# Ledger of designs, part 3: designed miniproteins, single chains, continued (4)

Each design is a single chain, and the fold is of that chain. pLDDT is the mean over its residues in the fold that is shown.

## One batch from the design tools (miniprotein)

Design m12073
Fold by ESMFold2-Fast:
Structure m12073 (fold): chain A 65 residues (1-65)
Amino acid sequence: MVEEQARALLNDLGASEKYLPKAKEIVELARRASAAPSLDEAAPYLAEVNRLASEIIEKEGLTNE
């Protein structure tokens, strides 16, 4: 279920549940990337996943140190 996967993602990131809508969008984009027939077609979805995840990380003050 997308919502459970989104909650797991937020827990892994240490982010609050207020980002659940963005986490759900990340999960949906990751699923679309996985379903894409080629890596080139998956690339824009993967780029958007990375952008949204980075936004959550920055807003929560989470850094890779």
Scores: mean pLDDT 76

Design m12074
Fold by ESMFold2-Fast:
Structure m12074 (fold): chain A 70 residues (1-70)
Amino acid sequence: MEKLKEIKKIVEKHTPDFAVFEVDGKLYVFVVGKPSPELVEEIKKIDPNAVIHEFESREELERWVAEAPL
């Protein structure tokens, strides 16, 4: 939970459209557009097990969240 909030703050600084959630102890970071290498490194520094996905649009991000197999 604590890492989730920290990652949200970091992602928010880089992109306005994102979602962050935790499933089975693993953090998932969804962003609209390609994340910068700096953002990826910062996320991995907080949680090296975090999964990052990029989406073309907010609509695609929301669809993926609804379809998440976890």
Scores: mean pLDDT 74

Design m12075
Fold by ESMFold2-Fast:
Structure m12075 (fold): chain A 99 residues (1-99)
Amino acid sequence: MEFPSPEAAQLYRPNPALQRLLESVGETRETYTLARIRRLLFRYLSKEKLVDDSDPTRPVVHLSDTLLGEIVGKDSVNLTESDALEKALLANLTPVPAP
């Protein structure tokens, strides 16, 4: 199917590091939609206070020396570049083939 709704239909299996991050915010599922992973990621950011919103026009996520930093492979990410964060997440997700 070349026009699936990836956010609703496509399931992903997180790698062990990302799975531990998701479990830290109360999720223990084997597979997740990308939309759910993004929601849980933002919950993790809030829990760990990794978002620096001192400048509301340029909020930054501090990732250095964090589990998320290991997953993303960066020491910081600008939230205005949310696709960069999503792309890094996809690199740590294995798409579950549709039956």
Scores: mean pLDDT 69

Design m12076
Fold by ESMFold2-Fast:
Structure m12076 (fold): chain A 90 residues (1-90)
Amino acid sequence: MMKVVFRYRIRSAEGFETRAREHVLEAVRMLKEAVPGLEVVLEADTEENAKVAVEMGKELTRELGVPVTVRVKGGETITLRKEGDEVVVE
């Protein structure tokens, strides 16, 4: 079965919070209904962008139950998933 991944790069923490956050949430919400196996990848190239990516990942996992992978350039990969009523960080 073909795996569908929604991939978004956070280029600016300010720009994401003011404009993109609601659009990303809405896009993932719609895609989740159409694609049961949807996964989300958020990419960040700075520590500031990574913090925003992790917070968005927690929101997507908590509200929509989708698994989210946060990739930080030159840093660790963080995986967020919902397990029962909890958000697990790996």
Scores: mean pLDDT 76

Design m12077
Fold by ESMFold2-Fast:
Structure m12077 (fold): chain A 91 residues (1-91)
Amino acid sequence: GLTDEELEKIYELAEKVRVPGVVMAFVSAERREIRIVEGPGASEELVERARELAERLLEKGRSGVVVLADAPEEEAQQRLQELLRESAKIL
């Protein structure tokens, strides 16, 4: 599983990049905390879905990241792939 330090680094990258049409929910079981990063154009429904999935992870005592997208544009997909590649270097 992801450590709290790894989650923090991924969160900082997500906040900086803010991928269009993508919502990322960061769950720290250790801190009992959920933080959500909304990309430009992300729907309210997408945010609520991410929050619900994150709450389920928290209830199970699991740390992790929920990533949801409403069919992102090709450019948004490239930015998301870059964010995931940077996240993989931290993990």
Scores: mean pLDDT 76

Design m12078
Fold by ESMFold2-Fast:
Structure m12078 (fold): chain A 86 residues (1-86)
Amino acid sequence: MKAEKEEKIKELEELMKTLQAQMDLASSIAPIPQEIVDKAQKAIELFKKAIKMIKEGKEGWEEVAEEGKKLAQEVLDWLERLGRGE
């Protein structure tokens, strides 16, 4: 249980760092639509909320984390298309 919680926290922290780094890189190449910026911010907020819930032993963190992952994936997919010139 503890080891699994630590692994999930690390996963979410790494996803937040990756998302922020990709957003920073993309913004140096082209203007990012506000919709994508908003989705990225929501994903980061959901990851922070999920991490807090895990640390506090609260139920429902998995649903919050999955919502954050879904939004982060949508942003990363858009950034990948931008990197391909699409």
Scores: mean pLDDT 81

Design m12079
Fold by ESMFold2-Fast:
Structure m12079 (fold): chain A 69 residues (1-69)
Amino acid sequence: STDEELKKLAQRYRKMAKESKDPILKKAYEESAELNEKAVKGEISPRQAAVRSTSILLRAIGDLIQKEL
């Protein structure tokens, strides 16, 4: 189900946040987990969670690439 998929995504992001050493990635994964958890609770739509978490993660990756260059 969609709820089970969202819950699994949130758990994966929480694990990634816990295992991440970089504060940019840690924060991005934490925020992505929170968005998917909100979607499970019906506070936002699954589409809103997907769009917002993707934007956060892409921005974080971009910031990391710029930091290394």
Scores: mean pLDDT 86

Design m12080
Fold by ESMFold2-Fast:
Structure m12080 (fold): chain A 89 residues (1-89)
Amino acid sequence: KKPVILEKEVRVSTGEEALDAARKFLKEVIEKKPDYAKLTITGDNGARVTITLKNLTPEQIREAEPGILALVEAVFAGGQTLDDFTLEK
């Protein structure tokens, strides 16, 4: 069986755009139910976050959404980089 993969890379100028990108990504993951999903968001100030989701159900993704959004907000508010955030089951 070939895995269903969803990968997105977005560039943003504001933390609000980063949060919007994260919300759109999570909605698409819930709709398409990929085996693997990866989102990389980069800001003009050098902030970067990479989120990887593996084998999560739609319910698990919905439950994780507040934590993922809080992580994205913190990274962009601090001008930090986080290249390896992974959620598995």
Scores: mean pLDDT 82

Design m12081
Fold by ESMFold2-Fast:
Structure m12081 (fold): chain A 68 residues (1-68)
Amino acid sequence: ETVEVRFKGDIDETILRMTARGLGAVDVEIVDPKHALVTFPAGTADPAALKAALEAAGLDVESAEVVT
């Protein structure tokens, strides 16, 4: 299950990977400097929790949405 995350600023890859892994992410793909795909085990993705955790870690998140 994949969450598409869009950022207002450039991604800090270390913060993104550490934060996502802390929430149970199994993969992180950086598509471009402001766009990433975060993969979770099926049925475990929480886009709102991911956005809140990334914002608490200092990243400016525009959106986080589950994609099929």
Scores: mean pLDDT 82

Design m12082
Fold by ESMFold2-Fast:
Structure m12082 (fold): chain A 56 residues (1-56)
Amino acid sequence: SLYERLAQHYLGMTPEEIEELVRAVREGDLATLRELAERYGVSVAAAESLGRALLA
């Protein structure tokens, strides 16, 4: 998907981090969302929005 390409090629997320982002959004794992947001220099809201787009 376009969002998977964005996450991997433009943000530099690994496939494992993309999978964890999707899982964290699905399960409401706010701790993992905060860790990924901090790692990539984005807001938690942006990380959640990306994860929701990847899940859809």
Scores: mean pLDDT 80

Design m12083
Fold by ESMFold2-Fast:
Structure m12083 (fold): chain A 96 residues (1-96)
Amino acid sequence: SFLELAKIIVEKLPKIIEEAEKALPELEKTDPELAKLAKKAIERAKRILEISKQLVENPTDELLQQFIKELKDYLITIEGKSEEEAQKAIESLLAK
């Protein structure tokens, strides 16, 4: 379920964001273009984390639709997936 995925995100994503932010200064020195993408990924991950926290506390249809939208937008803009590929990836994550 999306709620179980949101719970996993709330548990795991904060440390991933922290480690990514700590690695960012070195990445800016070695690969500035990848660092720009990493900054955008961190910004989107923070939005996903925030909506995930809200969804775990109050699982409404509105928050669920916002959560799905933020996940798809991340897959499309950061990972370069098509809309169809992003939808398949989300469905696959829910099946596990």
Scores: mean pLDDT 83

Design m12084
Fold by ESMFold2-Fast:
Structure m12084 (fold): chain A 69 residues (1-69)
Amino acid sequence: SPMETTIEMFRIMAEGVDKIMEKLLELKKAGGGVLSPEQQATYDAYADKVVAETRARVAALMQQEQAAL
């Protein structure tokens, strides 16, 4: 149903946000609260990957709902 698909979409998005936040906290803890340029580049690359994976998962979910119509 559209409501169930919307709820699942929000769960997928929340998982992506949690992964990005956990990575930021990990890097900040290792760096004493300040990110080096190398750590910032690592964070940016990780965030880009998580966003791309999250978008792909949402797109797949939407495609599955379309196929069920």
Scores: mean pLDDT 84

Design m12085
Fold by ESMFold2-Fast:
Parts: sequence; C-alpha cells; structure tokens
Structure m12085 (fold): chain A 86 residues (1-86)
Amino acid sequence: SKAIEVLAEDLLAVREDIFELAKEGIEAAKELGDEETVKRLEEALKRLEEELAAEEPDPERFVAAAVEILLLSAVALTLLRRKQRE
C-alpha cells in the first residue's frame, strides 16, 4: 500500500526518537515489574533494527514494529506516571 510506504517514511524520519521512546518504555515497564512488556518491547525493537539493516526492508513489518513500540511505550510511561502521582 502507498499509504503504508508513506507512513514508513514518516516513521523512519523520527526513528531515533522511536528508539529513545522504546528505551524509556522498557525502563518504565521494568519499574512497574511488567516483565512481559519489557520482553515485547525488546523483541519489537529487534524487529525494527532488523528492518533498518535489511537490504530489502518490508514497510509493513517496519510500521508494525514501530507502532507496537509507540503503543507499548506510551502505555508503560502512562502507568508509571500514574503510580508516581499516587
């Protein structure tokens, strides 16, 4: 899909921010004791790195990994901030 290719290019432009967010999300999940989310984020980050290193990157796989990182990291950071405010 052309739409997926455009989204992949937009996500690629902010890839360093996605990596930083993933690291923050992993630390947040660790603080929460959420070992499952830590593992899922580490696996998604590996998939993202593999697509960036691939000679024939798959835009759908890249987008799927990036979106999973964004969603899981946002949830973990939100839950950690809620815990810190209690």
Scores: mean pLDDT 85

Design m12086
Fold by ESMFold2-Fast:
Structure m12086 (fold): chain A 95 residues (1-95)
Amino acid sequence: SEKEKKELEELVGQFEIKRGDIIQTYGKNNRDKNVFKEKAKELIEELKKQKEKSSPEVQEVIDELIEVVKTMVDDPSKVPQKLLELHEKVETFLK
């Protein structure tokens, strides 16, 4: 629906801003990987709270956003694949 498309667009936009900030601030110059991991956990918790307020279709996309953040911490080599899957899912939803 139109509401779901607007909700998704706003959530994905905010996610990319927050993900970019974490990587830029903590990913490159962080000697303590624990800080990066904790910031990623904070983003996951925020996404889980947004999921509770979202439609079922948007909840599915939020689950993919959470997977990207988890992959960013646990297996960074798989992030490009997860981002491609996310991009395809978002484009399909917005059509």
Scores: mean pLDDT 77

Design m12087
Fold by ESMFold2-Fast:
Structure m12087 (fold): chain A 68 residues (1-68)
Amino acid sequence: EIDRSMLVLTNAVLRTTESSPIDIDELAKSTGVPKETLRRRFRELEAAGLVEFLSDNTIRVLEPPLVV
């Protein structure tokens, strides 16, 4: 559900909403969230149709999550 990880993911998405791929390793270094935790979160977002995995370590945001 909504954790601090979701909040940092939202912030990262807001910065790269232009179909720029997000490197999970760089995001982990920037946020202090473990890379495996971020990968799991992004897999959940992929299942929801919000992101797309380009590789095991790179994702593309399909739609930035709006607060709803």
Scores: mean pLDDT 65

Design m12088
Fold by ESMFold2-Fast:
Parts: sequence; C-alpha cells; structure tokens
Structure m12088 (fold): chain A 85 residues (1-85)
Amino acid sequence: SSAEEKAIELLEKAAEYARTGTQEGINQAFDLVEESIRLLEDPEMRRAAVRGFLEASRYVKQGDYAGAAEALERTVEELRRLAEE
C-alpha cells in the first residue's frame, strides 16, 4: 500500500540519519521510526519495525551509533521482504 511504501521510505531516511553517527542524527532517526511505525497497519510489519527500533535503541544506550544504523538498515530489508506478495 501507499502507507507501507511511505513507512519504508521514512525508515530508510532514519537509517541515513543514524549513519551520521551524531546524537542529532539519532534523534531525527528515532522521530522518523516512530512516524514509520504509526503508518504500518499490517501487524507483522509493525512488529518488525518495533523490534528494529528496540534493537537500535539498545545500541544507542551503549554508544554504538553504527550498530543502531545497521539495526535500522536490517529492519528496512525485513519490511521490504514482508511487503512482497
């Protein structure tokens, strides 16, 4: 759906912000992840996005901004797989 496409696009942008390795980038990334999750009506896609957010958040708490970006990038790949017919 259009909402799913937009959610994936927002999560891709979130991964790019996280990749900057800055606190400001992480703050922007997490705002975009929350917006992405709100657009996802499919329960399986929503669960995948929430798991990715929690994993990225754990990396951020440890100061591993690269790990957070990689977690979001893996979540984008998972959502793309789930969006396939």
Scores: mean pLDDT 88

Design m12089
Fold by ESMFold2-Fast:
Structure m12089 (fold): chain A 74 residues (1-74)
Amino acid sequence: ALSPAEREALRRALQEVLDWLRAKQAAGQLPSDDVAAAREVIAWLEARRAASTDPAERRALALLIEEARRELAA
């Protein structure tokens, strides 16, 4: 189970990635292939996690990356 701090960090990360996706879609920069687009999302999340020094944020981002990879594999 996620702590309240980890859950809040997860909500912020989800909002950030959704805003990024919408911006890339509007600019015509997102791949039309869903799998390729999902891989770009995972790469963005990995870079975001690597830049973070907050343990709760790192934990939340790691779980989000794991979930995204699970969805991609399904």
Scores: mean pLDDT 80

Design m12090
Fold by ESMFold2-Fast:
Structure m12090 (fold): chain A 129 residues (1-129)
Amino acid sequence: MEPEPLSEEERELVERAAENSIKRAEEITGYKLSEEEKEEVKNEFLWLAQRLLNRARNAKLSPEEVQQLTVDLARGILEEAKQLSSKRDQIKKYALALALLEYTEEYTGYVSPEMEEVRKEIEEELRKL
């Protein structure tokens, strides 16, 4: 099923989360992504955020359930990133996972210990690059 379009407010939140997470990944690694690579991360995250919100709405998930879903998705992205041979591709995937965590924190207004733990794991992997 095609995801429902995001509202203007939701799109602004998605864009801000992606931009903040790209900047954080660049600061940790010392790598600068090209404008094309940044747009790839933003577009992938927009698609992922739309699917997350549609799932949350359709299943009537609580804020706690949305955070657990986000943790599970972020862990999946982290494991995928570890399999990539390119450091730049790994940075893009880690930025995507960080954007997902930041967006969910802002959307739910709550941060679980599990979300903080996954964020630390992603940042540790970024420091290894």
Scores: mean pLDDT 84

Design m12091
Fold by ESMFold2-Fast:
Order: structure tokens, then sequence, then C-alpha cells
Structure m12091 (fold): chain A 79 residues (1-79)
């Protein structure tokens, strides 16, 4: 089932993004966050055709949260 695979990929991407917060190197944290964003953006693009509206809304919310965290990480490096 494509939907089950997609849910698993979303869950794994979110888990990787959270684990990145434990990384001491700010540049490595940004890199992991950027990779998670790319994965979630691709999953959202594919998911628009196969996911339920509620699942799409949750994925968009997750993507925005990961993007917002990435902006904070970039701002800390620019200081």
Amino acid sequence: DGVERMRKEIEEAVKRAKEAEKVKDPEERIKINEEAIKTLEELLRIGERVLLPEELAELRKILEEVREHGKKLEEEIKK
C-alpha cells in the first residue's frame, strides 16, 4: 500500500529531524534539517494524489514546523 509506505517515510523523516537536535555541530544540524525538508516536500507533492485531506493537512503542518526550526538554526549561524 502506497499510503502506508508514505506514512512510514513521513514518520522516519520527522524522527531524523528530531534526532538532529541532539547533534552538537550547527552546520550538520542544518544539513540534516534541509534533507528532512526536501523529503517532506517530495512526500507532500506525491501525497496530494493519494493521502486523505486530514493526512495532507498534518503533513503540511509538519513541513512548516520543520521549516521554521530550520530558519532558527540558520539565524543562529548568522550571529
Scores: mean pLDDT 77

Design m12092
Fold by ESMFold2-Fast:
Structure m12092 (fold): chain A 120 residues (1-120)
Amino acid sequence: MSLEEYAKEVADKLIENYDDEEKIEELTEEVIKWIKEKKLSAEEVMAFVKTVAEYVIKKVEESDLSPEEKIKVLRVVRGFLRRILEFYKEYENNEEIKEKLEKLEDELGERFEELARKIV
């Protein structure tokens, strides 16, 4: 399975289970384990996170979900992505990588906030 295909499967699971905190936690731990087992680089982790974010944004915009449900999905996905990036910053413990991941977190946060403003 390609990184892009796995990112889309993870995104679909996040959208499907947005109201199930236990399932989101299980999925988060599964992804962290996958990152460790595959020994993913910072560039691969960033590509994964970007793909999940872009796919969720597109799916949420195109969906028949209520505005309230869309906001809940975006909040859950944003929290998931932040947790993955925070995990990787601590795992690699490299200042240059940390700066890149912090920039990506800020960029994704802004994109999610822009979409939320359009929904409300």
Scores: mean pLDDT 86

Design m12093
Fold by ESMFold2-Fast:
Structure m12093 (fold): chain A 99 residues (1-99)
Amino acid sequence: RKEKLEETLEKSKEEVKKKLDELAKESESEEKKKILENAKELAEGAFETAKASSGATKAVEAAKKEVTKLAEKAGKEYAEEVEKVMNEALARVKAVEEA
């Protein structure tokens, strides 16, 4: 049970990090690249906190809100892409935690 939840959180973390790296590489602005890299660090820390948490789904839901808000500073289009990958991560974590 705990092993599968931790594996799901690790995979979700890597997917979110990969998406933020892709968005940063596509950005033409150094300012936007820095915002997206900061969002990646925030997401990484949030998923690590979720692994140590008694409420992984709730922790990932809070992380989605914080990471999406930070990405919004780079642009609404970036926030939408980040929200999408975070929603996919949240759905997977919730499914495993409620199983």
Scores: mean pLDDT 82

Design m12094
Fold by ESMFold2-Fast:
Structure m12094 (fold): chain A 92 residues (1-92)
Amino acid sequence: GPEERIRRVIERYASTLSADVAAEILIEVGKALGVEDLGRRLAEEILATGQKTVSASELAKRIAELIRASKVPEDQAVTIAQIIAAEKLSEL
């Protein structure tokens, strides 16, 4: 499903990533999928935990929530999210 496909892309770069980077990915995916308000809320939830790192699995789960909430066809939404995650993580 979407969560597994996103998790596989993230894990090519890291098994864990900083909370700040995870939040940025959620905001950008939310904007790209037309669910910016949900993207911002999920990012704020991560930052509010005070934890410095997030697992690839936890980030993939939250990105999958954005994909399911979006009006974009699932395969296109997954592809967009994979590109955004890969671009952000390749800069690290």
Scores: mean pLDDT 88

Design m12095
Fold by ESMFold2-Fast:
Structure m12095 (fold): chain A 62 residues (1-62)
Amino acid sequence: MPTYSLEEIARTAAEVYGLDEKELLELVRRAKNPAQAVNNLAKKAGVSPEELTRAVSRALGL
């Protein structure tokens, strides 16, 4: 899988789940590491980190 920036993942998640892009970008910026960022995004979307990763990957054509 190509390496995507956490900001690109956050923007894609906002589009997929109909969430506020600015709020998700802030969650990513406040995270200590990529795993925490993904966990925070998943919690905001109401899904597991695995489900978030799968949905984002599908939206990016992966």
Scores: mean pLDDT 78

Design m12096
Fold by ESMFold2-Fast:
Structure m12096 (fold): chain A 81 residues (1-81)
Amino acid sequence: MEEEERRRKIREVYERLKELAKNEDAEGAEELYKSVEPEIAETAALMYLLETVEGVPLEDLPIDAEELRKKLKEIREEKVK
């Protein structure tokens, strides 16, 4: 039950972040981040970065902040090095 609710919240935050990013609304993004649990906000933000910046299909993204963070680090390390 809680896991399904967490998944729903993550998707909602992800979609809102995607919308705010299109509008370049940094203030709205900060408010959204503060309005939800940090884990949910971070997971949604990582999903957005991986999908939008790197083109990873949303279906292939794990709904777990730790796994998403590892993928983002790998991508950033390749880009920097």
Scores: mean pLDDT 73

Design m12097
Fold by ESMFold2-Fast:
Structure m12097 (fold): chain A 78 residues (1-78)
Amino acid sequence: GPPKYNVTVTVKYSDGSEEVIERKDLSVEGAIGTILRGIGIALDYELKNGGKIVDKKVKETENSDGTVNIEMTLTVEK
């Protein structure tokens, strides 16, 4: 069957605070939804606080059990 996804989206703020969304055993649709939610959090913060997304990192890793890990880190000023 299709692979299962483990998704972590970390939004890092310049004040040292962070928000983390982690979801495991997702379908591809669930993985996409989780990523979009994380991006939405960063953009909402940007709109409300005048912050700016200054860095975006994405790492994809296949595990020995055939699951796929997706790690996204977004860095926002303010």
Scores: mean pLDDT 82

Design m12098
Fold by ESMFold2-Fast:
Structure m12098 (fold): chain A 86 residues (1-86)
Amino acid sequence: MKKTLSDEEIEELAELLSKSSAEDDEKIAELLSRLNEEDLRRLLEKYKEMYKEDPSILIGRFERMVEQGLLSEEEVERIKKVIDEL
């Protein structure tokens, strides 16, 4: 199966999502915009596994990224859909 991101890139992105710092928001937004639905599900499952937290906690951060113009509302709705399906 061809993946858009490597296992190491998914793990790095999950670690970036666990940090409360806004310094990585632009990098996170760029990477999220490039993910297909399967890689996005894989990222959210990895985050849940690594940090034992419900990925829904990240929704507030993604909404902040929309307010900053880094993500679209459509991208956040896509992320919410994947989280709801976990």
Scores: mean pLDDT 76

Design m12099
Fold by ESMFold2-Fast:
Parts: structure tokens; C-alpha cells; sequence
Structure m12099 (fold): chain A 106 residues (1-106)
């Protein structure tokens, strides 16, 4: 059903927007901790940018899904889900690395 595909894509956009905010928050903490955490701050910044790009892709895919066939909407939902999963895995690794580093230098 087209609504289910659109809802899935919109959920992905919201989830990645949330991850972007979390990554950016931890980036600011790493920057405040000092130059020893510059590589961690860079990883968090780069991954925040990736999360923003994936969120924007999902938002655009949702707009397309609303205007197309049920079959094409399902393809867009599957693509959005695959990209969101990959970006989420990358974001979780960056957040884990950042948390470990902050605990060592805080």
C-alpha cells in the first residue's frame, strides 16, 4: 500500500534527522574537550553530514512516493530503508567511538 511505503520513508527521514542532531551534539562535546579529540570531532562531523544527506534523500523519496504508483513507492521505500540502515550503522559506530573517547578525556 502506498501509504505504508510513504510512512516508512518519512520515518527514515525523521530517524536520520535525529541521529544528525545526536552526532552534532557529541561533536560539540569533543571539540570542547580539546585538540586530542580533533579526529573524533571530525568523524562525528563527517557522519553528521552523512546522516543529513540520508535524511534529505528520504524526504525527497517520500515526495516522489506520494506522486507515483504503489510499486514504485515500494521500491523507493526499500531503497530508503537500505540507505537508512547503512547510515544508521555508520552513525552508531561514530557515536560509540565518540562516547569511549569522551570518557577517556573528560
Amino acid sequence: MKKESVDKIDDNADKLSGLRSELNSMKLQAQAAGPELDPIAKQLSDTSGLAMSTSSYSATAGEKARRTSDEEAKKLADESDELAKKTTDTANKALQNGSVALNRYS
Scores: mean pLDDT 86

Design m12100
Fold by ESMFold2-Fast:
Structure m12100 (fold): chain A 90 residues (1-90)
Amino acid sequence: MEEEREKHLEDAKRALRNAVDQLYKAGAITEEERQELLKLIDEDPVAAIERLSEIIKNFKAKSVEQEIWIGLAEISLYVARLGLEKAERL
C-alpha cells in the first residue's frame, strides 16, 4: 500500500500546485506569494491547504473572469483534500 499512498500524496500536491496557479491567474496572490505557496506544498501540504483556503475565503472577485479562476481553485483544493485523506487512510 506504500505505492498507493505515495500516488495519492503526489496527486494531492499536483492539485495544490494547480490551485496556486489558478489563484495567481485570478490575481488573488502575488508572484512572491505564489513561490512561497509552491514551497509550502512540498514542505507541508496540510498547511498549504489551510493557507489556500484562507486566501480563497478572503478574496473578493471583481470580474466574471476572476470568479471563474477562484471557482477552479476551489475545485483543485477539494481534489487535494480528498487525495490527502486517502493517503492518510492507507
Scores: mean pLDDT 84

Design m12101
Fold by ESMFold2-Fast:
Structure m12101 (fold): chain A 99 residues (1-99)
Amino acid sequence: SPSEKELEAEVLEGLGLMWRGLGNIFEKKGDYELAAEAYEKGAKLLEEAAKLGEGEVKKRALKHLAEILRNLAKAYEKLGDEEKAKEALKKAEEAEAKA
């Protein structure tokens, strides 16, 4: 049902934000490889939340997706992966535009 999908979207959003928090901890420690992995996992969960959610839940998930993709881009820049950083920024702009 729509209410079940909304609940699932909210759970996926929460899990995505937990991975973002873990990524932020790794970034603060200078562990950019682990930060990128955590942000990638969080971004995937937020993408699924945005696909499953509607209205404000979808909009919020897309906003959080844009933010975690910007965190991911910075981690990739620190790792010297300019192409992945650029791709992450483009995806962040697309998510922001849909929010």
Scores: mean pLDDT 90

Design m12102
Fold by ESMFold2-Fast:
Structure m12102 (fold): chain A 68 residues (1-68)
Amino acid sequence: SMRDDALAAVRARLTALGRPTLSPEELVEALLAAGLDEPTARRIVAEAQRIAGGAPTVSLADVEAALA
C-alpha cells in the first residue's frame, strides 16, 4: 500500500543516515523516492510537522500518525 511504501522509505532513510529523525526536506525526498506524488508527499510532511509540535525534525512515530 502507499502507507507501507511510505513507511518503508522513511525507515530506510533513517537507517542510512543513522539518525532517529528526519528534517522536513529529507522526509519529502524519501517520500518522492518511494514513488509518492509531490502534493501527497508535501501533505504528509505538513501533517507530520504538526504532530511533532514545532520540532525541527520528525520521528517515524510522527510519520506513522500522519498516515493514519
Scores: mean pLDDT 86

Design m12103
Fold by ESMFold2-Fast:
Structure m12103 (fold): chain A 75 residues (1-75)
Amino acid sequence: MEVEVDLDDPESVRAFGEYLVEQLRRMREEGTPREVIDRLGDDFIAFFRWLGRERPELQAVTDEMIERIRRLLAE
């Protein structure tokens, strides 16, 4: 499933983050090695950290998505 992202809209950023979390879950369910899941999760965390720095108004939602990804990786 693809999501179009409006980087000015917190709900679009949240929807994109939720899409990425579901992609990581599906990859794990399909037997993707944990090292690959961890690497992709770290890349997504880096992306949201960058976005929150570039767009401070989105920091709350990017921090939420970072926490969601970290929680998934800790499972």
Scores: mean pLDDT 79

Design m12104
Fold by ESMFold2-Fast:
Structure m12104 (fold): chain A 66 residues (1-66)
Amino acid sequence: MEKLIEEAAKIAASGDIAKISGVALRALGAILDGDAETAIALAEGLLRAGAMPETAQRIIEQAKAL
């Protein structure tokens, strides 16, 4: 799990908007699949790098409700 957070944070730190959006979409897909752990890990990675903080926080909240 920590490795997934690190990978997401690295993408977020790159400043590549398309890749950052891809991480957020993957996190939303994980929520739809009921995979709370993956959704939280991807969103935590975004938060660590300061990318899409509001969206990342909402993803974590939704995942915790699963």
Scores: mean pLDDT 81

Design m12105
Fold by ESMFold2-Fast:
Structure m12105 (fold): chain A 73 residues (1-73)
Amino acid sequence: MSPEVRKKLIEEARKEVEQAYENGILSEEEKEEYLKKLKEIEADPNADIKEVIEIQVEIGVKQLKAAVEEVTK
């Protein structure tokens, strides 16, 4: 994977974390935890990019759960 593609994936994941927090899907603690993990992955060029994808999947699942809860209120 090129450094440019890796940086883009990390940036996209960071934006998803920020949007999920803004939309009330993530708590402040969850936001800080995900942002810390992304910062650690960005700082370590040997870190597995799968961890970034896992974070994106986790946020996506939380967003879907929040959407279901909103329509059932």
Scores: mean pLDDT 79

Design m12106
Fold by ESMFold2-Fast:
Structure m12106 (fold): chain A 68 residues (1-68)
Amino acid sequence: MAAETAREAARKAGASPEDIQAVMDLANAAVETGSEEAAKYAADAIRSLGATPEQADRVREAILAEAK
């Protein structure tokens, strides 16, 4: 779920297929660690690709919801 949210945010930001895969991998890694810092790092990476703060926030929330 978090990886799919990251993919959609990056795609809407106009990211390349390589960048989309990179942020999906980053979201999966953040879910595995379960930390708020990792979720924020993933959200910041997506924002750096041109996503809005709202899109980045949705990714952060999705990571935290999946992290268990």
Scores: mean pLDDT 82

Design m12107
Fold by ESMFold2-Fast:
Structure m12107 (fold): chain A 65 residues (1-65)
Amino acid sequence: SSLEEEVQKAVDSIKDEKLKKEAEEKMKELLRRYKEAVQAGDSDAAAEVMAEMAKVLKEAKEREA
């Protein structure tokens, strides 16, 4: 829930509708992969997905600035 809250908050901070939709789609896919990795017991894959989520949000903010 904390991760989902951070994702939603970051996406909601994007003012450009196109960038917001792009971030939403990417984060939705990454959240799904995170849950799949956790179910598979692959903690390394789960950590990598979390890092990719952070990268996606950072890049979206850079493009907006």
Scores: mean pLDDT 78

